Designed miniproteins, single chains. Designs and how they scored, part 114

Each design is a single chain, and the fold is of that chain. pLDDT is the mean over its residues in the fold that is shown.

## One batch from the design tools (miniprotein)

Design m3978
Fold by ESMFold2-Fast:
Structure m3978 (fold): chain A 67 residues (1-67)
Amino acid sequence: MEEIDKRAEEVKQRVRELALEEGVDPETAESIANVLAKTYREHADTITEEQVLEAGRLAARAHAEMA
């Protein structure tokens, strides 16, 4: 689905940006973004973009606390 693929890419970019803002390194931010974009793509019918972004922010904060 072209639309879902495009939205997943946008979610990936937003999660990556949020993770960087929370203080995680770029490599960790990319990993978090990849996992959450994949989750959004697979479950787009049951989860919202906002829920995925919230999960990404929480994951980023957890990683930032360890750094």
Scores: mean pLDDT 78

Design m3979
Fold by ESMFold2-Fast:
Structure m3979 (fold): chain A 54 residues (1-54)
Amino acid sequence: MGGSNMRRLSNGLTLYFKSKEDKKVGEEALKNEKDRYNLELGKKIYEEAKKLIS
């Protein structure tokens, strides 16, 4: 992994892009999708945890 074309996500995923241009486009898309993904994932985790504890 050369590192420069790699992006780590807060959800634990790692993406490797073919080119620096692909990385730039991908990072921009991920910025917008990240909030939606994290919000939905967080809601789901919270609901499941609440179900188990309460």
Scores: mean pLDDT 57

Design m3980
Fold by ESMFold2-Fast:
Structure m3980 (fold): chain A 73 residues (1-73)
Amino acid sequence: DLAALEERMIELLRRAYEERDGNAFAELVALIRALADPATARETVLRINAALEAKRLEEAIEVVRELMARVAA
């Protein structure tokens, strides 16, 4: 279920941001790499990192949703 996977990825993203949980971030990166080609995975991770550094959690969540929409198509 792609919806359940998206929810899990957003949960990991929130935990990484709110709790500064590096293990949650590593699991999120592993899931992104499993779902996307290497170039798309790299770009997605860089966009998420930039959004989190800017303290823009909702922008990082949108990046995850964009990836999942591509995977679902």
Scores: mean pLDDT 87

Design m3981
Fold by ESMFold2-Fast:
Structure m3981 (fold): chain A 55 residues (1-55)
Amino acid sequence: SPIQDNISVMSSRKDYLDKKAKELKDTNPEEAARLKGLSDKVSGSISHYKGLLSS
């Protein structure tokens, strides 16, 4: 379904952002925090689409 496809794409993007945030935590904590913020927003979108699938 298009909703499941969107969840898959967003999940992959979240994983990338989380990995980059971890890598930068010691060398660039400001950029790490920014990427974590983006990851948290993506998590919100994933939860929204999962809600649509369970409705």
Scores: mean pLDDT 84

Design m3982
Fold by ESMFold2-Fast:
Structure m3982 (fold): chain A 70 residues (1-70)
Amino acid sequence: SMEEVRRLLEEALAAARAGDMAEARRHLEKALSVETDPEVRRIIESALAAADDPVALEVGLTEALRYLDE
């Protein structure tokens, strides 16, 4: 559901802000496994690709959450 994806993205953002990149990646992979919207999936895949950079990951997650609010 959209609510589950939002929760997982919020948990990923909290993990990234705490410096736990492995936990952030785990939440993103779970979000990708339940998301069916191709644009949201693309944003999540982009965030996973940026997971080596905590700042880039935080920016990507913030943009994904803003997209879900539209």
Scores: mean pLDDT 78

Design m3983
Fold by ESMFold2-Fast:
Structure m3983 (fold): chain A 62 residues (1-62)
Amino acid sequence: SIMDKVRGLIDRLLAQGVDPRTMAFEIVKETRRLGEKEGLSDDEIHDLISEGVRYLADLLAS
């Protein structure tokens, strides 16, 4: 799924020591790219971005 790819990206960027702000921009960019490629609506893409950012926030809080 798109979310599996986005979570994989987040895990990789965290392992590389990328800062959270840069990771947030990369999540938005890649989620939009994947969603547009799959023909998702803007609302569906925004929901996926929100899920990815929430996943990152939860990891940083742990």
Scores: mean pLDDT 83

Design m3984
Fold by ESMFold2-Fast:
Structure m3984 (fold): chain A 104 residues (1-104)
Amino acid sequence: SDEEKIERLFELARELLRNVTDEQRKLMAENFDKYGPIVTKAMLLALDPRVSRLDVVEFALKELNLKSIDEAIEMLEKALRGEATPEEKVKALAFAQVLEFIRS
């Protein structure tokens, strides 16, 4: 179900963010102009009490050019296995930050 998939996204995001490396921090800094605005807009959207967690997830998927929750799960799993491209890694880190913010 979509609910189970969203819980899986939260689990993967938490695991990814718990183990952020210096390389990953550098990649995020180098790609700030592309992904920083997306993360900020998603977080601001999450602060609106009329907006659901699912709405924020759907917004982030569209902005990161991810077709589905399943693609997002695959991207996060690839990043955790060290199999992601640098672009996939920075997308995964951007998405993980949004997911961790809305989970709390």
Scores: mean pLDDT 86

Design m3985
Fold by ESMFold2-Fast:
Order: C-alpha cells, then structure tokens, then sequence
Structure m3985 (fold): chain A 77 residues (1-77)
C-alpha cells in the first residue's frame, strides 16, 4: 500500500524515527484512537516542516506527504 511504500522510502533514507511515527499514527487511526492519531499526525507535520527546512531530499518529503494524506483519509472515515 501507499503507506508501506512511504515507510520503506523513509527507512531506506535513514529516517527510521519518522517511519515509526507514521506506523504508530496509522495504527492509532485504524484502532479508532482519534486523539492519539491526531497528536501523531501533528508531530508528523512538524517533522515534515523541519526536514524541508533542512533540505531533505524531495523523495523523503513526498513520502511524508503520502503518509499524511493516508492518515487524513483514515480519520475522515
């Protein structure tokens, strides 16, 4: 799935903590833990901003954007 591809891209780039954050946010959203999912999603948006400011590769930013979109879609269900 798109999230699994994003996680693999981030792990390949050495962003394991960001990948772990995405997996935790997806798990929370799927479990119906909306509060935890929203908190983790907020953290992910902050991480995205910091990495973009630090000049991270576009592949990394695109992976985070894909994960954010997928988590937003899960929370809209």
Amino acid sequence: GAVDAAVETLRAAGHDLTADLIEQAVAAARAGDTFSAEVLLGMLRIVRGVLKLEGAPQEVIDAIDTAIAAIDALLAE
Scores: mean pLDDT 87

Design m3986
Fold by ESMFold2-Fast:
Structure m3986 (fold): chain A 65 residues (1-65)
Amino acid sequence: GSTRITRDQAVQVFQRMGLSRSQARSILDRAGVPDVITSRQLGNIAERDLGINRNRVILNSRIVS
């Protein structure tokens, strides 16, 4: 997607989806997430590492941006 989000916003997206802040940060650190990513990239990480539907992540990214 065209939506760019910061790492802190990515943490907020995962928290809105039921993860703790610590869990969200751990996943992003393990995935090597830079300071800014696209909502699509965050969705791909969530699908691969958490089994969460990527479209749910993309939608939640729109709310925090």
Scores: mean pLDDT 79

Design m3987
Fold by ESMFold2-Fast:
Structure m3987 (fold): chain A 86 residues (1-86)
Amino acid sequence: TEAVMAELVALAHAARDQLLKAPPSQTQAITDQTMARMTPLVRELFANSDDYRVQFRATALLSAVYVAGKALQSNPNIPASYIAVG
């Protein structure tokens, strides 16, 4: 449904903004919380829509959040830069 897709896009944008601003110690929690919120909505879309393009777009948004979260967790320079500025 359009409402569920709009919610997924909003959650993905909010997660991106949070991940870019968050200290490294919070990256895993933000990623895990966002995945927990997005996963039921993706399941709802698959249950209520036969449109493979909608399904793939929803899955791509979920995957993008997960990959971004993992990439930020794997950057060893973020903690050092944050400590140096603070």
Scores: mean pLDDT 72

Design m3988
Fold by ESMFold2-Fast:
Structure m3988 (fold): chain A 71 residues (1-71)
Amino acid sequence: SHMEELIEKAYEKAKEIGEELARKLAEQLGIPATYEVEKIGEDEFKITVRAGDLVLELVLSLEELLTLLSL
């Protein structure tokens, strides 16, 4: 369905954001960083970035993630 395709694209964009944030955080702190992406609602995604004891969480809607895509 079109909705499933949109959710998949939003998920890939959330992964891209998480990866970029983890990379930048690792560079700034000089320690390993990881990221996770979780669909927490019908139209919401949570990106969690961890580096040592630091945890950063971002919640973005499906609409926000699709808007960040150059479509």
Scores: mean pLDDT 84

Design m3989
Fold by ESMFold2-Fast:
Structure m3989 (fold): chain A 83 residues (1-83)
Amino acid sequence: MKEIEELIEKARKAETLEEGFEYAEEALRLAREAGDKEAEIRVLEVLREIVEERAEEVAELTGDPEAAEKAIAQLEAWKEKIA
């Protein structure tokens, strides 16, 4: 769905983590409402990329230096359940 792809692109280009997460959350919501498991997996992969690329910002935001690793593990677990 074009709308999900547009939200994914906005999430990747977002200036802040909070803005990126908002776009990704909306994309995930639309994918789940549509029952599109392929799109849901793509959104989770994009969230993983954002967390990996911005791991230092995630650590600063949460106060947990392991926050990015924990988030990535959770996203991978969610992808396994969908696939």
Scores: mean pLDDT 79

Design m3990
Fold by ESMFold2-Fast:
Structure m3990 (fold): chain A 68 residues (1-68)
Amino acid sequence: GSHEELARKAEELARAIAQAIAANMAAATGQQPTITIERVSDDTFVGRVQVGDKVFEITVTTEIVKAM
């Protein structure tokens, strides 16, 4: 359904942003980042990028996808 499509797009957006952050951090630090994508609710995804001792988190909701 439409809600499942929005959730899929939100997950894809979270992954794309996490991958972009990871690529930039790898280039800047020379370290290999770790990416984790987690669904924390029906409408919310959290992407985490770990580089060394630092963790960067992004939150993507279906509301952002609806606004596009």
Scores: mean pLDDT 83

Design m3991
Fold by ESMFold2-Fast:
Structure m3991 (fold): chain A 74 residues (1-74)
Amino acid sequence: MSLLEQAKELIDEMLREVKELAEQGKVDEAWEKAQELGRKLRELYEKLSEEEQKEFDEYAIPVEKEVLRLILSA
């Protein structure tokens, strides 16, 4: 699996886990999980090439917006 594929899977995992916690009313836990996975994602992102970072950004922006929406709406 490429680093880019790992980064995309990690952001998708973040959305899934945040959604599950937010639906349970566990907003603080959802935020903590987003921060934990966000740190891992940042470490992976820094290892990506400039072209891979651009592809990741285009993929991740709508996912990050949805994560924030879920946390703020819970």
Scores: mean pLDDT 83

Design m3992
Fold by ESMFold2-Fast:
Structure m3992 (fold): chain A 97 residues (1-97)
Amino acid sequence: MKEKADKLRELLNKIMENPDVPLEVLEEALKLAQELADEGDALGVIAKLYALELLRKKGVEVDEKEVETLKEKLKELGFSDEEIEAIEKAIKEQIEE
């Protein structure tokens, strides 16, 4: 788990440094985030939400039901509705930066 989280953070940093990263890099980050989310790691769920918003900004259609499923997983992990809303807002603000 720790090595996956470290690799995910490295991939996200590369995406933030170069927003024109190839789709394959973003897909690798999504896959790693999903694996962490399946292990019960909130970082994986949050990172996947961030990656989906980046895909949306790049003009890729994002399944809103997948976004809702990730929010439900955050609730299962102990996050409140207010905390989830704050996370979503922070992600959108980060992408607009």
Scores: mean pLDDT 77

Design m3993
Fold by ESMFold2-Fast:
Structure m3993 (fold): chain A 72 residues (1-72)
Amino acid sequence: DETLKKIEEILEKNKEESLKNTVGWTEEMMEDANLVTLALYREERDAEFEEALRRLLRHLGYSQEDIDRILA
């Protein structure tokens, strides 16, 4: 799925940056990132996954419009 692959790319880039500079990442952001990563590996595509993804993208600085576009 295109959406899951795009999310995985976003997570990998931001996870790598987090390893270099954790100051920009809160504990909440890391928890959401872990939840979405696990859902990607399990291919889970339910409301719980979408909510975790929305929180993660918001934490990463994406606007509501951008989040809606990614999930569309």
Scores: mean pLDDT 64

Design m3994
Fold by ESMFold2-Fast:
Structure m3994 (fold): chain A 68 residues (1-68)
Amino acid sequence: MENATLLFSVEPKSDTPEQMKEELLKKAEELGIKVKDVRVFERNGMLIGIATGEKDGKEVIVIGIKKL
């Protein structure tokens, strides 16, 4: 028995890792997600943010990708 994973995507307006992290945390709070980890990194001109957590006993992932 595996927990279902819920995936939410956001359209980030941020151009910095700090703003991306704030947008992900805000979205998670709006969705009622308990955040366990937030990772933001740049790769090949893209800003990528991933927040992981849980809601109602299910794993939840919130992803934002922005081309810089």
Scores: mean pLDDT 76

Design m3995
Fold by ESMFold2-Fast:
Structure m3995 (fold): chain A 90 residues (1-90)
Amino acid sequence: SEEEELLKEIEEVLKKIQEAIENKDIKLLEEARLKFLELIERVRELKGEEVAEKIKQVVNDTASEFYTASKEEREKLLKEAVKKIGELLK
């Protein structure tokens, strides 16, 4: 489904953000940010503004937490974010 494709692509963005933070890769971080802006527009078109804003908030909060988290904590945060976003897309 389009929801399953969106969830997979958002998970890939979160993984890129995690990798960019771990490697201090500014270019990868900007690539992930631009891709996320495209994805959130698709979420808005498919599920509406409220769902798009909730997903945006989950991703923003998760990305912010990545900066202060350990490597193990980042993996847990990623899994929790993907689960929450999956529930919002259904």
Scores: mean pLDDT 86

Design m3996
Fold by ESMFold2-Fast:
Structure m3996 (fold): chain A 66 residues (1-66)
Amino acid sequence: SSLEERLQALLAERRALLDEVRAFVAAQAARPKTPENEAAFQAKLAEMQAKLDELGREIKAILAEL
């Protein structure tokens, strides 16, 4: 069904984003600990976490319709 196709697409997007988060966090561990770098890191991490939360809500909504 179209819902199952969308669910698979969202799960794939979530997995890809989790991989991006892992790589981003690992890259930040090697960077200088300046206030500017920390602010940029926290802002980007918050954006990625918000996207993960949105994907989670969409996945739950589709599962409730199945």
Scores: mean pLDDT 87

Design m3997
Fold by ESMFold2-Fast:
Structure m3997 (fold): chain A 84 residues (1-84)
Amino acid sequence: SALDEVIREAERLIEFIDEESDWTKIGAQVIAFLTEAYLLTKDDPAAQALIDKYGKEMAAKLKAQDVEGLKATLERLIEGLRAL
């Protein structure tokens, strides 16, 4: 399903964040992920609401350069999507 694809990409993004130290690259991958996740869930308003909510939290974590907070926000997004 589209939700399964978004969850898989979120898990891959967590792995990328663990291995990358360049915040410009981390920021670009987060933006790319959120853009694609929103497009994949265009027919699912509940999923889009979670992406919007956690996307804002991710933006705050990017500004703070908070690696652990960014990963925790992605994990919360994954759990929210699984609950749909």
Scores: mean pLDDT 88

Design m3998
Fold by ESMFold2-Fast:
Structure m3998 (fold): chain A 103 residues (1-103)
Amino acid sequence: SELQKLYDEALRTRQEYKAGKVKEEHYRKVMKRFESAKKQKQDEVRKRREELAEHVAQLGKLLATLDKSEDWRDLVQLLRRDLELQTSVGVEVEKKVLAELKA
């Protein structure tokens, strides 16, 4: 939501700058805000992926050493599914943003 608003502002400001309607300084400030927000979101997604991968690894080790509980297998499966979803969504968002910035 917030990143989308910054992206829309950046696209509008880019078009206005190309048309000579805004100063270079304003354009640079808008682009810098978008780039900072994009980097922050990328760093957040990366950190969450690392945290989930660690949790999956820890639960896998516990499952291997514990008495047979079906609840542990279900939990490990859910965490792996969440990690796969975050990876997939991150790649799709990155591809979309890069394609729109190139146009």
Scores: mean pLDDT 70

Design m3999
Fold by ESMFold2-Fast:
Structure m3999 (fold): chain A 93 residues (1-93)
Amino acid sequence: MEEEVEEQLEAFAEKVRKLAKELGIELPKNLKTTEKLLEFLLELVAKKKKVELSEEEKEELIKKVLEDEKAVAASASEEEKEALKRLIELLSK
């Protein structure tokens, strides 16, 4: 059961990396935890939202994040959930 939770966390981290790749953003190698990856993505999404993110790209990001909400709820820390909420809010505005 605990091993499965860790696999879910890895799957979530992979989705975060995929979102960054879709935005054309390379993740720093020092971001090893899901929490750090999510915070980095949140900051970059906020910057790109003002400059370049299309409405369709925003909708795709929101969908991917929402589809992963159950896995995140099962494995992610409260800080990761907070970062995810902020990401959704930034993409929704």
Scores: mean pLDDT 54

Design m4000
Fold by ESMFold2-Fast:
Structure m4000 (fold): chain A 93 residues (1-93)
Amino acid sequence: LEISQDPSLIYRPKPLLQELLEEVGITKETYSWSEIYRAIGQYFVKNKLGDPATDTVLMKGTLLGEITGLDSIPRSDTTPLVDALLANSEQVE
């Protein structure tokens, strides 16, 4: 998975992503990709979404589950998560 985004690109979150960002205490109009990715990491920790036994991220019943449409993803493949985050944000100049 290529997850490196241009650091000069700025994104405006759509409603579901904005709600997730607010849960981790971040309230801005626009974000860099690094800020979004860091906020997702904070959301994982806050909601204890990791399962060490299966090496998966458990998202069922969470805002991430709503954003991705998935109950879980393997930690080795974050492609569905990255795609869903981009679909729930708008690139601005």
Scores: mean pLDDT 74

